Designed miniproteins, single chains, continued (2). Designs and how they scored, part 19

Each design is a single chain, and the fold is of that chain. pLDDT is the mean over its residues in the fold that is shown.

## One batch from the design tools (miniprotein)

Design m4624
Fold by ESMFold2-Fast:
Structure m4624 (fold): chain A 87 residues (1-87)
Amino acid sequence: GISLSAKTQQRLAKIQKQPVSININKLKELFPSTSAKDRIEATEIALALAPTHLDEVRKILRELLDHPDPIVQNFAISVLGALTDIV
């Protein structure tokens, strides 16, 4: 699970002000990435969307569990766990 600070919550609020379609498209692009920066951004977008679009975010993450790269699979599991700890 991820412990959320007030600063993190403020960053998530800024992401929520963007159109949902843009955030969903960014998640689909960033989740397969093995870059640490992309993973942090993907995690923050997923957390920002979780209060309103949890089912869509979970669906995208579950599709990544079938990804052939174990690193991508493990990242998807980690983000799913973080969403469970917040919700």
Scores: mean pLDDT 75

Design m4625
Fold by ESMFold2-Fast:
Structure m4625 (fold): chain A 73 residues (1-73)
Amino acid sequence: SMAEAQAMTEEILEQARRFTEALLAEVRDPSARPEAAELARELQDLMAKSTPEAKTEGSRAVLEAVEQRDALL
């Protein structure tokens, strides 16, 4: 259903937000790296099980997270 597709997209975006926070935390403290890596795996697993639309949105969020992290290095 459209409601289920929307819920999946929202879950992926929330997971991407957590991944972004962990990735930015790694810039300040390298000991946070394992947490960022684990969240990245969880996000990839969610995207793999999602609709093409949700996967596209998730991929964009991941790219933005990496770009934000790289801008701080």
Scores: mean pLDDT 78

Design m4626
Fold by ESMFold2-Fast:
Order: structure tokens, then sequence, then C-alpha cells
Structure m4626 (fold): chain A 80 residues (1-80)
């Protein structure tokens, strides 16, 4: 659906913006934690949208969830 695709594209842009802000402010531990919490929530929503957009099987849902968690861990390690 066009609506779900538009939401997914906006979430991708927002996640990129938050990660860039966190990288620019690595020394501000409080800000980094707040930005990372928002990134995690947006990644969770992105997985939900991807599952719906692709009519994903249970196995595909699990792969998408693991991929998002791995991406988050890599992002957190890069910033912290």
Amino acid sequence: SPELRAEAEELHRRIAELVEEALANKDDEKLVEELLKEVRELLKRLVELAVELHNASEEEKEQMRKGAEEAFKETEALIK
C-alpha cells in the first residue's frame, strides 16, 4: 500500500537523522541515550511495516526482527 510505503520511507529518514545526531554528539551521554531509545522504537515500527508490506511468513518475520536488532547493536557500538 502507498500509505505503508510512505511511512516506511519516513521512518528510514528519521532513523538516519537520529543516528547522525547521536554521532555528532557522542560526548552527550544523556542525549545519545534518548536518541538511541527513539531509534530502537522506530526500528521496531519499521519491522512491523516491513512484515505487513511483504506479507512475511513467521520465519521471515523472525529474520527481519533479528536483522533490526543486529543493526541496532552495530549502531549503538558505533556511537558508544
Scores: mean pLDDT 83

Design m4627
Fold by ESMFold2-Fast:
Structure m4627 (fold): chain A 55 residues (1-55)
Amino acid sequence: SSELQARLQHLQGLLETNRRLLAASTDPGEREALEFAIRQLEQEIARLRQQIAQL
């Protein structure tokens, strides 16, 4: 699905942005929040990749 592929690209972009923010952050609370967000994005990306593989 073109919609699933577009969503995958969007989530990959968010993952890259959050990883850059984490690398630049020195605040422990901000780092913890970014690490949580990164894990959630990785899980959703894995799920979408599984859906695409079943095309």
Scores: mean pLDDT 88

Design m4628
Fold by ESMFold2-Fast:
Order: C-alpha cells, then sequence, then structure tokens
Structure m4628 (fold): chain A 62 residues (1-62)
C-alpha cells in the first residue's frame, strides 16, 4: 500500500537504483516487506529508499 511521506532531512542516493530526496519533499513510498529497500516516487522520479530512511528521515503525511 503506497503511503505519503515528507522528508525531514536530505537523503542522498548511494547507488543508481536509489532515490535522492531533499528536505521538505513529499514522496510516495510503496513498502516491500520482503526487502530492506522500499520503492519511492518524488517529482516524477522513481527509485529505492533504504528502510532506515523511513524511520530516521521521513515523516508520514495524511
Amino acid sequence: MPIKYRATSDIVARTPDQLSVKKGDVLTVTVDPSSILDEAEVDGKTGLLPRMALKDALEEVE
């Protein structure tokens, strides 16, 4: 189920498959329970986010 998050800090992609996010960006995240990486989309870009980023750098938006 896709959930919207707001970035509370910058997230910089470490690999080509990962998404870079700036503080204040709103992104849609589809959680993959079988992986430590979740699929995300922001500003028409799609990529993977480490699950650690959801806890440390993203805030759920209603």
Scores: mean pLDDT 74

Design m4629
Fold by ESMFold2-Fast:
Structure m4629 (fold): chain A 64 residues (1-64)
Amino acid sequence: DKKAEIEAKREEHRKVPDQLLEEGKRLLSTSSSPSQKQKGQQLIKESQELYKRLDEIYDPKLAE
C-alpha cells in the first residue's frame, strides 16, 4: 500500500525536526552565552519550518 509507505516515510522524516526542537530547547535552558541562545532559537525556528514543509509535501500525497 503506497499510502502506508508514504505515512511511514513522513513519520521517519519528523524525527529530524523533533531532534532540532529538543536541541534548541536544551541550548536555551542550559546555555549562558548569547550566541548559544541565538543558536537555540534558530534551531527551534528551523524545526517549525521543517514541520510546515513536511505538511506541504506529505498532505497532498496522503490525500491522493
Scores: mean pLDDT 77

Design m4630
Fold by ESMFold2-Fast:
Formats: sequence, C-alpha cells, structure tokens
Structure m4630 (fold): chain A 70 residues (1-70)
Amino acid sequence: SEKIKRLKELLEENRRVSAQLDAEIATLQKEVAENPDDEEARLRLLFWQAVRDAVDYVAEKLEEKIKELE
C-alpha cells in the first residue's frame, strides 16, 4: 500500500530526527553536569527534552496507524 509506504518513510524520518536529538541532549547533559550554574545550558536542555518528547509522541501515533492499516 502506497499509504503504508509513506507512513513508514515518515516514521524512518522521525527515527533519524530522534537519534539526532538524543545526541544533542547527551551533549547538553554533559555540559550541565560539568557546569551546573549555567542557566542557559539548563534551559537549552529543557527545551530539547521537550522537543524530544513531542517527536516520540508522533512516532507512537505513526506506529499505531501503520499497525492499524496492516
């Protein structure tokens, strides 16, 4: 099904974005651990963690929809 193919492609894109965000979050977590008084670094970490949660939510919905259509 063309529809299932497009949803799987979108899920793969979502997984690539998630991996990139995870790498970025890991870098910021290390930065915050090394300099806990850096408020900007803490706020940047909070921002990227929130973005990561949103991306994960979309991945769950895509996986549900793909299973529904299979």
Scores: mean pLDDT 88

Design m4631
Fold by ESMFold2-Fast:
Structure m4631 (fold): chain A 100 residues (1-100)
Amino acid sequence: PVVSQAEFLADAAEGLRRKLEELEELRRRGELTPQKVAQIKQNVVNLLNTLARFSNDPAVSAALAALAEKARASPETGEAVLEFLREAIATIEAMRARLA
């Protein structure tokens, strides 16, 4: 099936929003451990790398791969991962707006 780049980016943003909600819920319940932070960070990096590989737009692919590398380089703290998730969602939404 042919998926538009706008739909692809919308799905990507939704995936990251689910990860953000998961992190915020764990933090609210006092269940956010260093291991869970590392796991969420790795899941986000893996998601972005997967999306980059399946993008049919080279510019979108490159941007998603750059976000994955930035995520990998970020500190493994709940605050840093939360900040990165918000930045990644905003960046993907901005890319989606440029395609409209």
Scores: mean pLDDT 80

Design m4632
Fold by ESMFold2-Fast:
Structure m4632 (fold): chain A 66 residues (1-66)
Amino acid sequence: KVPTVEEAAAALEAAGLTEEAALLRRVADQYGPDTPAEDALTLLVIRGELSPEQASRAAALAEAAT
């Protein structure tokens, strides 16, 4: 199952990645909590709010938590 942005944000917050979790929750506020986490992370990279390396780490943690 593909993690949602809300599931990913909760996993990142639990892992201590509070800045990345806050950015994902901002996407959830704009597009909905059921937005796929990978789409939200891609959007944040396109906007320059996350590096590709930060997004990759966040995606791995979200996948491991779901």
Scores: mean pLDDT 81

Design m4633
Fold by ESMFold2-Fast:
Structure m4633 (fold): chain A 61 residues (1-61)
Amino acid sequence: IDHQRFLQILVDRGFITQAQRYALAPQTAGTSVGAFADRLVAQGILTPAQRRAILAEHRAA
């Protein structure tokens, strides 16, 4: 549930596409939002600055 909100925020901010969201959804299994965000940075999908901004937005949303 939290991962679905997190992925939707990434799409709404234009950091990923809807197609990327659906491709990434299985990768959320068994991980926290923070750990998943770290993986997106490691994969080059997010910058460290974008990760920080999105985690702040996820807490505020």
Scores: mean pLDDT 74

Design m4634
Fold by ESMFold2-Fast:
Structure m4634 (fold): chain A 98 residues (1-98)
Amino acid sequence: SSLFTPAVAAAIARALYEKTGDSEAREALAGIPEEASPELLELARQLVDAVEKAQQGDFDAAIQAAQLGIKMLELSGQVEQAKKAREALEKALAELKA
């Protein structure tokens, strides 16, 4: 059981392939029966960019990546997963501001 719907997984794989040219991301798309919606694909592109900046040490980009992931979960109907992720993010941010 994947934590992502096929649509969310397809959006992320497509955005990653477009950015990196990674053939494994392309092959993953071939295994997914549903195509990503344009809205999920645009969020996935923003997520891939934010993750890249976060890996370079941009903490604001790390927060943005988490927020984009939560929004994708909400749009794909995974409301409980989105709620748990939002609560975890709020707790982490509160601890960092203390």
Scores: mean pLDDT 69

Design m4635
Fold by ESMFold2-Fast:
Structure m4635 (fold): chain A 70 residues (1-70)
Amino acid sequence: HMAAEKGAEKAREYSEQGKPHLAADAAYTAGVEAGSKQAARDAGLRAIVFSLMGDPEGAAKAARDGAEKA
């Protein structure tokens, strides 16, 4: 799943930069590209929470899992 890996990479990168909204957008975009707006929404919400908590790996995992569920 190319979308899952790209989304995870971007979510981690933006989370490390202190940009939670961009991390959430990256996770959401990966979910949409994988084929499910519902999975994308869930991934975005998880990515922003982990990013705000200072957990870039958690944000990346949320993006990957969301795209795989789509």
Scores: mean pLDDT 77

Design m4636
Fold by ESMFold2-Fast:
Structure m4636 (fold): chain A 58 residues (1-58)
Amino acid sequence: MEEKIKELEKKRNELVERARSIAQAHRDAAGNLPLDAVRELHRIGKELLDIDDEIEKL
């Protein structure tokens, strides 16, 4: 169980870092985020919610 929690936390941290990189890179490169970046951030957000739910279920 501890190992699963650590794996989920690592995955969560990777997703947070990816979201930050996408937002920072695209926002700095353009005044607004492109649609593809918005869609990717939305997908990452859903993945984070799923991970948080899994951690709480353990």
Scores: mean pLDDT 76

Design m4637
Fold by ESMFold2-Fast:
Structure m4637 (fold): chain A 112 residues (1-112)
Amino acid sequence: MEEERRREELARLEEELTKKYEEAKKNGDKKKQAELLREAAIEQAKLIAELYPELREEAERAIELLKSENLEDQREGLLLVAEMLARITGASPEAVERARATIEELVKALEE
């Protein structure tokens, strides 16, 4: 039903973003990987704001943080998007912590 359609739209976006991310990953370019994750998070947050009215304010906040020139704001935005996706998909706490660890590592690459 509606839930199935919303999940399909999120899955389609994730598939497109994953292809770009895998290319950067093969090249070992952590800065490019971090930049692609940020761009992906912005697009995911926009789609969440459109499809999930209950998360709209949180998604808009994430977009503002991700568009900031401040790396700490960008990190907070990435974590917020990961948390929203975890709530939508019912991800385990362990999966959420793994995503946070990956975000922290990639953000460090942007600082160098």
Scores: mean pLDDT 76

Design m4638
Fold by ESMFold2-Fast:
Structure m4638 (fold): chain A 91 residues (1-91)
Amino acid sequence: DLKALAERLGIPQSVISTLRSRLTPETFDLLVEMAEEKGMTAEQLLERADVVLETAEALREIGRQFAERHLEEAKKRGAQLALEQIEIDLR
């Protein structure tokens, strides 16, 4: 499969293999689709992959902070409901 993809894009199989190992399957598929549509060279594909990886790292950090905030909100909501239940049970 990687050989056929490398031949189709005109990019060395080693480059395709490296990108597949570094990216998620979904991100890899999207990048390959863009490369086919835009007629990207190996250099352009590697540059785009670097930008995607840098952006993914930044978004993952933002997502982690967002998830932590939502988890904290969920914990506070759970604690509120637990306190309300204890108040009812004590009556």
Scores: mean pLDDT 71

Design m4639
Fold by ESMFold2-Fast:
Structure m4639 (fold): chain A 89 residues (1-89)
Amino acid sequence: ASAEEKEELFNKASELGEKAKELAEKGDMEGAKKHAEEMVEYLKKLGEMSPGMAERLAKALGEFMKENPAFAELGEKMLEEVTEYVKSL
């Protein structure tokens, strides 16, 4: 996979995370969970392609969690899932 393809996967994951944040802020927790789960799948694929990108996605997800208390529980669970998956590779 090209460097451009890896960046595109990261950007798509970031967009899904942003949408999840907006939905959670509006009280749509079901919509937020759905988008967060899709984000995790893109992050897992990215981690399989590049260990270096895995560090970026972990940091980005961590910052995302810090921005909004409404996400704390959901974000922590998703971060653990991605981190454990990448470490298993």
Scores: mean pLDDT 72

Design m4640
Fold by ESMFold2-Fast:
Structure m4640 (fold): chain A 99 residues (1-99)
Amino acid sequence: SLKDEILKRVEEIRAILEKNRDKLPQDLYDRALQALDELVKAIKEGKYDETLASLDRLRRILGEAARWAEENGDPELFEAVAEMLRLVDEIRDLIEKLK
C-alpha cells in the first residue's frame, strides 16, 4: 500500500539518523527524531495536513543538519543528510497521491 511505502521510507530515515547519531549535535538529532515520531503519528491517524506539516518540520531540521555537516567538514554526514532529504521528498510525493 502507499502507506506501507511511506512508513518504509520513514524507517529508512530513522536508520540513517541512528547510524549518524554520534556525528550530529544532540539538539538536531533529538528534534529530527521528534519530527519523525510526529510524522508517524499523523500518518497512522490519517491526518494528511498534519502529515505534510510534520514532514516540512523534518525537512527544515535536516536542512540545518546539512548546513552543520558542511560547516564542520564532514562530507560523509552531508551525503547521509542529503539521502534523508531525498527520502523526505519521496514521502511528500507519496502523501500527495493519498489525497
Scores: mean pLDDT 88

Design m4641
Fold by ESMFold2-Fast:
Structure m4641 (fold): chain A 87 residues (1-87)
Amino acid sequence: DPKLHQALSEALQKAMGILPIDNGVRRTLAAQLVVSAAYAEIQGDKETAKKLIDGALSLMSDVDPEVARKAVEEAVEYAKKLLEEAL
């Protein structure tokens, strides 16, 4: 589905812009985990979503915990919105 592929790409770019990670490789990996968590939540897989969110937070151990949690929460919600509009 080309619509879903575009939404996944846009969600990834949006997550990379939200996450306060200076290292590009680490930021991309964290954004991929966030987008995957958003998709898991849409599919009703809450356990997988939680594990993916925990993975993203582990890549932000050098960031203030409240800042990291708020950024991941914002990125997941934006990714969910983009993906839900494509499904």
Scores: mean pLDDT 86

Design m4642
Fold by ESMFold2-Fast:
Structure m4642 (fold): chain A 69 residues (1-69)
Amino acid sequence: SEKERLERLKKALEEAEEKNKEIRKKLPPLEEIKEKLRAGDSSYIPDLLIQNSYYDPEIEELVDKAVEA
């Protein structure tokens, strides 16, 4: 039902926010991750995707550059 779907989505969102909060404390800030990717360290691509919460064309360019490096 619609109520059950919304309840599952709300729970998944809360769980994702809790996990993101824990991960964010372990990961460097977004700007530092971007600097690592600009330097050619492609191992930071997963970290970038976790920290990125909105559309940013700079992030697309950084991911493409890191994958090619």
Scores: mean pLDDT 68

Design m4643
Fold by ESMFold2-Fast:
Structure m4643 (fold): chain A 96 residues (1-96)
Amino acid sequence: MVFEVDDPGSLLLRGLKLIAEGRPEEAIRALEEALARHTGDEDPILLAALAIAYAAAGDAERAEEAVERAESVLSPENVIAQTLIERARRAVEEAR
């Protein structure tokens, strides 16, 4: 899509790809932009992805805050968000 920079979903996918490539600082920038462009209720998937990126960058404090925010907005039916939150918690433990 020509308006990819205005789509938080596209930025989320970029962030996840950058995490997988071992580029957490660039992932943080993409995910923070996705969060800034997201309107309405907080997205637990975006927050969990941000937590993973912060932890991978060595920022355990921001990663922990992002996990807590993701858990506070988590729906019990959102299995993808639950899986990412579990991954984020492990990343936070490894960064401490």
Scores: mean pLDDT 77

Design m4644
Fold by ESMFold2-Fast:
Structure m4644 (fold): chain A 87 residues (1-87)
Amino acid sequence: MPSPQVLLHEASLALSNFAGLSPDPELSERLQRLAEEARRASEKPEVTPEELQRFADRLEELARRSPDPLISFGLRQVARALRRASA
């Protein structure tokens, strides 16, 4: 299994990509801020299961608010990967 840091780094890249694809400037800004938070978390020597769960919860909330089904699906997939790693 990849390390929590690797998963957060990959989540950061995916979130930045979704931000660039979103025509909604508010959603794009929220995705970019979350991507930056995930990137900073990936640089920590230790990442707790609780931190991964909090990122997953935030991604699922953004997915529920997203009108784009592809972005919503992608966010849920990233959230599921982080949640599985936190178990």
Scores: mean pLDDT 83

Design m4645
Fold by ESMFold2-Fast:
Structure m4645 (fold): chain A 117 residues (1-117)
Amino acid sequence: MTKEDILRTLRADAEAARLLAEETEGELKEEAERLARLLEETAEIFSQLSDEQVESLAKRVLELSTLVSHALALLALARQEEDEEVKKELLEQATEMLRRATRLAEELAREARRLLE
């Protein structure tokens, strides 16, 4: 995975989080909006790093993308769900996946800033 592939992945995840925020409400919307901003900031910092520095963070970027993809899958299932209790559980799980993604994005941004020092 090249630096360009990683930057593309971060920007794609940011766009996914923005779209998720537009289609949701409450805590899930707020978490998705926060994640989108952090991913855009992280991509900007990564653009200033060397290829080797960005590639050293690739595993964590892939973990982040997995959490975002899982949240989107849970939201898609929630939209098709007719049982209100199951729908609520799916949305709560999606929110938890986004919180984990946000925490990982914050850690990635901090580590990337350290590499620029």
Scores: mean pLDDT 86

Design m4646
Fold by ESMFold2-Fast:
Structure m4646 (fold): chain A 57 residues (1-57)
Amino acid sequence: SDEYIRRTAEEMRRMGLSDETVEEVVDRMRRAARETRGAPLEEQRRAMEEAASLPVP
């Protein structure tokens, strides 16, 4: 969901991550949400969490 992605981005910014890093993670999460469209909300959330947990440059 867009709300989850937005909230995650805000938390990352509060933690001092760069804007570039935050945008990359947001892009990954949005792609995961798009690819899991129509799946149960739990699966969509898990996919977004996995995308957000990938190594950050």
Scores: mean pLDDT 76

Design m4647
Fold by ESMFold2-Fast:
Structure m4647 (fold): chain A 79 residues (1-79)
Amino acid sequence: GEEIVKEAERAFKNLVDHAKELVDAGEATEETLKEVEKLAKRSLEEIRKLAEQGKLDEARKLFEESGKEMLAIIARGLK
């Protein structure tokens, strides 16, 4: 159960860090970063709950879909 949570935490941190780098480079907006951070926090909380309940398949699906949504937010936020 804990492994999926750690994997999601690391992946979401990498996506947030990538969005920060794009903002610092002037390639994305602060609003893009805020959207990615908000989604990362919410998704990680839900993944933790699913993992605690033993719903590992549901946790994995949420991880994959949340990652796709974060990438889409970043893509829309590019100049």
Scores: mean pLDDT 86

Design m4648
Fold by ESMFold2-Fast:
Structure m4648 (fold): chain A 110 residues (1-110)
Amino acid sequence: ATTVTQPSSVTVAEGGSVTLEHRYTGTGVTKVMWFKEKPGQPLELIASSDGFAAASVAGRFTVSIDPERGLATLTINNVQKEDEAIYYSAVVTPEGVFFGPGTKLTVVDA
């Protein structure tokens, strides 16, 4: 069975850089998608990267997947207060799409 493991919470200072690492198990993972959840807002797709691309860049966000290590990463550069949210990774397999439980990002003043 495919599972996704991630830290429950991470704290970063505004203007800094942070990398969220999510570990996954199982075989045949071809793609990762990263989502942002904020109170009162719809779930937002940040970016996706397939296992054949080195990384995908969407503004201040960089998404990558390493299928050999079972590692999905989201890097946020120049972190802003608005980036405070719960971040979910979803990995795509032939059997379906599997979500992690979410990582809460807290942004503190610099």
Scores: mean pLDDT 77

Design m4649
Fold by ESMFold2-Fast:
Structure m4649 (fold): chain A 60 residues (1-60)
Amino acid sequence: MTPQQAVDFVRQVAVTRLGLSQEEADRIAAEALRQGAGQSHGEVAALGVRLAREAAEARR
């Protein structure tokens, strides 16, 4: 799995499933990559989905 695939997955979930804006999804995906540095790309994707859910709960 590539870092780009992890980012694309997080962006798609955030926008399509959680109703976040594309800009918000991009920020969340970037943050997941930073916080998940040194972890597997699958773990980064999982972290990104958790962050997206938290952002959706906090704002909406």
Scores: mean pLDDT 76

Design m4650
Fold by ESMFold2-Fast:
Parts: C-alpha cells; structure tokens; sequence
Structure m4650 (fold): chain A 91 residues (1-91)
C-alpha cells in the first residue's frame, strides 16, 4: 500500500530528525499554526479516513522537527528533506 509505505517513510524521517536535533528549539504560536494548517492540507489528500488522521499526526511531528532543525542547521534539514523526497519518488 502506498499509504503504508508513506507512513513508514515519515516515521523513519521523524526518527532521523529527532536524532539530529541536539537542543531544544522553541517555535512561535504563528509557526505552530502554520505547521498544523500545512499538515491538515497534506493529509486531506489521503482518501482512506483510517490513515488520514495517522498521517496528519506524523506530518505535524515531521514539520515541527524540520522547522526546529532548520533554525539550528539549515543544511542538515535540507539534506534530510531531500532524502525523504527521494524515498517518496522511489516508492
């Protein structure tokens, strides 16, 4: 299933981002709202309601960690995102 593969890729990327994020980074309320809106929009494209909520939660976690890492190491964040996009294209 494409959806199950996407969940696996997102979980692996979240783990890599958590390992790369060595310090606590605060996000503004505005940034948190933008992340929530982006995650909802992306998850809305998932036709299976069962997986939509799961993917929304994973995307919200991913986007939060990505923005946090980007503030302290933009190059590392960009590299991890590129690796993620390549895995999606290969799936």
Amino acid sequence: SHVEELIKILEELIEELEKALKEKVELSEEEQKEIDEEAKELASNIPDEKYREKIYELLRRFLTLYRQLKKIDEKKAAKLLDEFMNKIRES
Scores: mean pLDDT 81

Design m4651
Fold by ESMFold2-Fast:
Structure m4651 (fold): chain A 68 residues (1-68)
Amino acid sequence: SRREELVRVVLEVTKYIQKKSDEKGLSDDETHLIIDKAVRLAVRGFEEGLSPEEVKEIVMNHVDRLLE
C-alpha cells in the first residue's frame, strides 16, 4: 500500500539522517529539525502522487544539502 511505502521511505531516510548526524556530531535538536523537514517533504511527495523512488531521491538530496 502507499502507506506502507511511505513508512518504508521515512524509516530509511530517518536511519540515514541519524547515521550522518552522529558522524558529524550534530546535537539531538539539530538532528530532529532535519528529520522533521525530511518527513514533511516525504509526506508531500506521496500526497502529490510521486513514486517512492522519486520521493526518496528528492528527500535524500535535500538532506545531503542540509548536512553540508
Scores: mean pLDDT 86

Design m4652
Fold by ESMFold2-Fast:
Structure m4652 (fold): chain A 97 residues (1-97)
Amino acid sequence: SANVELALDHIANMVAALQETRRLLQEAEAAAADPATGVARTAAYLAQARELYREAEENARKAKELGGPSAARAADEILEEVRRLLAQTEAIADAVR
């Protein structure tokens, strides 16, 4: 019971990180259009997205330890989506260098 509730809290933290990573990707896409500041701004959003991915990895590890196979599947699926959005943010930052 308590372990399942804690696993769900970690999954909720991963969902929050996913939503914030989507916001950072949109900000990076908008920043990339500015030739004067785009390099610095996309680099800053990328650094934030990398930190969110690290937090998501830690929450995924804890969810998998506490919640069993169903929580492990949910954690892996959310983490893969955060990783995809991070890769897109990296590609945008690379394109404006």
Scores: mean pLDDT 90

Design m4653
Fold by ESMFold2-Fast:
Structure m4653 (fold): chain A 60 residues (1-60)
Amino acid sequence: SVEEWAERYRADPEGTERELVRAFIEKDLERARQLLEALHRVGVITPEQLERNLKLIEEQ
């Protein structure tokens, strides 16, 4: 869930960022979406960055 990924990011930011990269490489678009929403929830990305990245996922 988005909440679980937000908690993981707070504990391990670098590992969680690697999981986002892995999700894109593996084309796990649902996990990529959840990770992006989690990064927005913890304040690491702006609403505009979130919307842009979600559109890229939809185009896949």
Scores: mean pLDDT 81

Design m4654
Fold by ESMFold2-Fast:
Structure m4654 (fold): chain A 83 residues (1-83)
Amino acid sequence: MSPAAKQLQQAIKDAKDFIKRAKELESQGLKTPELAAQYAGAKIAAIGSLWHAHLLIEKHPEEVTEEQKKELEELAKELGVKL
């Protein structure tokens, strides 16, 4: 696997992990300023990881599977982000 393909897999994984964390925090009701800040941070990190993945796809389209493109699109929709 190329360095770009590895970076893409990691960026997608990071986005999923941050989305999962944001959902866990939201399910706890964001009842403290600290929880609200962690939720915002997780969402920002997820968006950043999605944009990193998007840029990797644009720079290295030949190293990207249709499944990865579909997964990125689904994650972007889940966060309400247009890539």
Scores: mean pLDDT 81

Design m4655
Fold by ESMFold2-Fast:
Structure m4655 (fold): chain A 94 residues (1-94)
Amino acid sequence: SLPKEEQEKIFRETAKFIAIVELSDELLEKLAKLLGVEPEELRKKAEEIKKKEPEEIAEERKKLEEEFLKNKDVEVNPDENSQLLKKDIEKNVA
Protein backbone atom coordinates (compact mmCIF):
# COMPACT_ATOMS: atom_id res chain seq x y z
CA SER A 1 0.00 0.00 0.00
CA LEU A 2 2.50 2.66 1.15
CA PRO A 3 5.74 3.28 -0.80
CA LYS A 4 9.00 2.57 1.06
CA GLU A 5 9.76 6.33 1.22
CA GLU A 6 6.43 6.98 2.99
CA GLN A 7 7.10 4.12 5.44
CA GLU A 8 10.49 5.69 6.25
CA LYS A 9 8.82 9.10 6.78
CA ILE A 10 6.27 7.58 9.16
CA PHE A 11 9.09 5.84 11.07
CA ARG A 12 11.08 9.11 11.36
CA GLU A 13 7.99 11.15 12.38
CA THR A 14 7.06 8.53 15.00
CA ALA A 15 10.62 8.53 16.40
CA LYS A 16 10.56 12.36 16.52
CA PHE A 17 7.21 12.29 18.33
CA ILE A 18 8.65 9.83 20.88
CA ALA A 19 11.67 12.14 21.35
CA ILE A 20 9.40 15.18 21.89
CA VAL A 21 6.81 13.56 24.21
CA GLU A 22 9.17 11.06 25.95
CA LEU A 23 6.62 8.24 25.67
CA SER A 24 6.63 5.34 28.14
CA ASP A 25 8.35 2.09 27.12
CA GLU A 26 4.94 0.36 26.87
CA LEU A 27 3.61 2.90 24.35
CA LEU A 28 6.90 2.86 22.42
CA GLU A 29 6.67 -0.96 22.15
CA LYS A 30 3.07 -0.73 20.89
CA LEU A 31 4.06 1.86 18.26
CA ALA A 32 7.05 -0.26 17.17
CA LYS A 33 4.73 -3.27 16.72
CA LEU A 34 2.29 -1.18 14.64
CA LEU A 35 5.18 0.01 12.44
CA GLY A 36 6.61 -3.52 12.12
CA VAL A 37 9.98 -2.57 13.64
CA GLU A 38 11.86 -3.63 16.76
CA PRO A 39 11.39 -1.32 19.80
CA GLU A 40 15.18 -0.97 20.01
CA GLU A 41 15.32 0.51 16.48
CA LEU A 42 12.63 3.05 17.35
CA ARG A 43 14.43 3.98 20.60
CA LYS A 44 17.75 4.42 18.74
CA LYS A 45 16.13 6.70 16.15
CA ALA A 46 14.45 8.81 18.86
CA GLU A 47 17.79 9.20 20.70
CA GLU A 48 19.52 10.09 17.40
CA ILE A 49 16.95 12.85 16.77
CA LYS A 50 17.37 14.17 20.34
CA LYS A 51 21.16 14.39 19.84
CA LYS A 52 20.92 15.99 16.38
CA GLU A 53 18.21 18.59 17.16
CA PRO A 54 17.92 19.02 20.96
CA GLU A 55 16.77 22.67 20.73
CA GLU A 56 14.03 21.88 18.20
CA ILE A 57 12.83 18.95 20.32
CA ALA A 58 12.66 21.25 23.38
CA GLU A 59 10.72 23.93 21.44
CA GLU A 60 8.26 21.38 19.99
CA ARG A 61 7.75 19.92 23.49
CA LYS A 62 7.00 23.39 24.89
CA LYS A 63 4.47 24.04 22.09
CA LEU A 64 2.75 20.69 22.72
CA GLU A 65 2.62 21.35 26.48
CA GLU A 66 1.09 24.82 25.93
CA GLU A 67 -1.46 23.41 23.45
CA PHE A 68 -2.27 20.49 25.78
CA LEU A 69 -2.81 22.84 28.75
CA LYS A 70 -5.02 25.10 26.57
CA ASN A 71 -7.14 22.10 25.50
CA LYS A 72 -7.37 20.55 28.98
CA ASP A 73 -10.68 20.86 30.82
CA VAL A 74 -10.47 24.26 32.49
CA GLU A 75 -14.26 24.29 31.89
CA VAL A 76 -14.99 20.85 33.42
CA ASN A 77 -14.20 20.63 37.12
CA PRO A 78 -11.88 17.59 37.60
CA ASP A 79 -13.07 17.45 41.22
CA GLU A 80 -16.68 16.77 40.12
CA ASN A 81 -15.54 14.03 37.72
CA SER A 82 -13.52 12.45 40.56
CA GLN A 83 -16.56 12.59 42.86
CA LEU A 84 -18.82 10.98 40.23
CA LEU A 85 -16.29 8.19 39.62
CA LYS A 86 -15.91 7.64 43.39
CA LYS A 87 -19.70 7.36 43.84
CA ASP A 88 -19.93 4.86 40.98
CA ILE A 89 -17.18 2.70 42.53
CA GLU A 90 -18.85 2.88 45.97
CA LYS A 91 -22.20 1.78 44.45
CA ASN A 92 -20.57 -1.30 42.89
CA VAL A 93 -18.62 -2.28 46.05
CA ALA A 94 -21.24 -1.48 48.71
Scores: mean pLDDT 67

Design m4656
Fold by ESMFold2-Fast:
Structure m4656 (fold): chain A 96 residues (1-96)
Amino acid sequence: SAMEEQLARAREIAAAMEGLEEGAKLALEAHEKALSGSASDEEIIELYMEAAEIAFDIEVERLGREDEEEIRKEREEIRKILRETVKKGLAKLKAK
């Protein structure tokens, strides 16, 4: 199901953030809140976004990237993809 695919992606994101303690904790908190229904959709989206931005910024620094315009475009694309992906996943959870 689409929900199973979204949950698998959330777990994949958490695994990809292995070693990034703060980012991993935010992703796991977002995942738990999504499953329990204890937070608004926007709060859950923001937690996933914060986790992804931490991972992205660490990668940018690790690679010594200085191409500001390309970094900006990639950041916006990541934000767009994550927002829509999480939003769709949450809608599926509410639909049973």
Scores: mean pLDDT 77

Design m4657
Fold by ESMFold2-Fast:
Structure m4657 (fold): chain A 66 residues (1-66)
Amino acid sequence: SDELFEEGIEKMARAAGVSKEEVRELLERHGYDSTRVGVELYLSTELTPEQRELLGEGARLLHEAL
């Protein structure tokens, strides 16, 4: 659903400290593989345990939406 997709994008963007547009661009670039996007964001920035959990939750929501 659009709601799950937008929530997933929003959570990943907040977790990594990037824009929602950047998350959408990464998702498109990686063929809508939310796990690959999550790994890319994890490697690009230093995340707290809470941010890592939020990133994983966002990736899960995107997987459910797609």
Scores: mean pLDDT 81

Design m4658
Fold by ESMFold2-Fast:
Structure m4658 (fold): chain A 87 residues (1-87)
Amino acid sequence: SLLEKVEQQTKDLSEEEREVYLELQKIGLEVNEEARKNNWSDKEKAKKLAEKLKELKERTLKEYPNLSQSVIDHLESLINYAEQLAK
């Protein structure tokens, strides 16, 4: 699951990297809850997830300029995946 992947990714990370992945987990939970309340399709849910992940990436680059490129690459991978699901 995505949650298990997030936990595995945070195992050996810095505090800043771990905070980014915890925010990622929070976004997933919030989007799922909003989708449930509004009876969104998987496509609509994926679109909202992509929007929230883009916001997280922008904030992360601003707050943690020395963050590992691997974390940014992972966020971009998730954004691309969500955007493909939203098509």
Scores: mean pLDDT 79

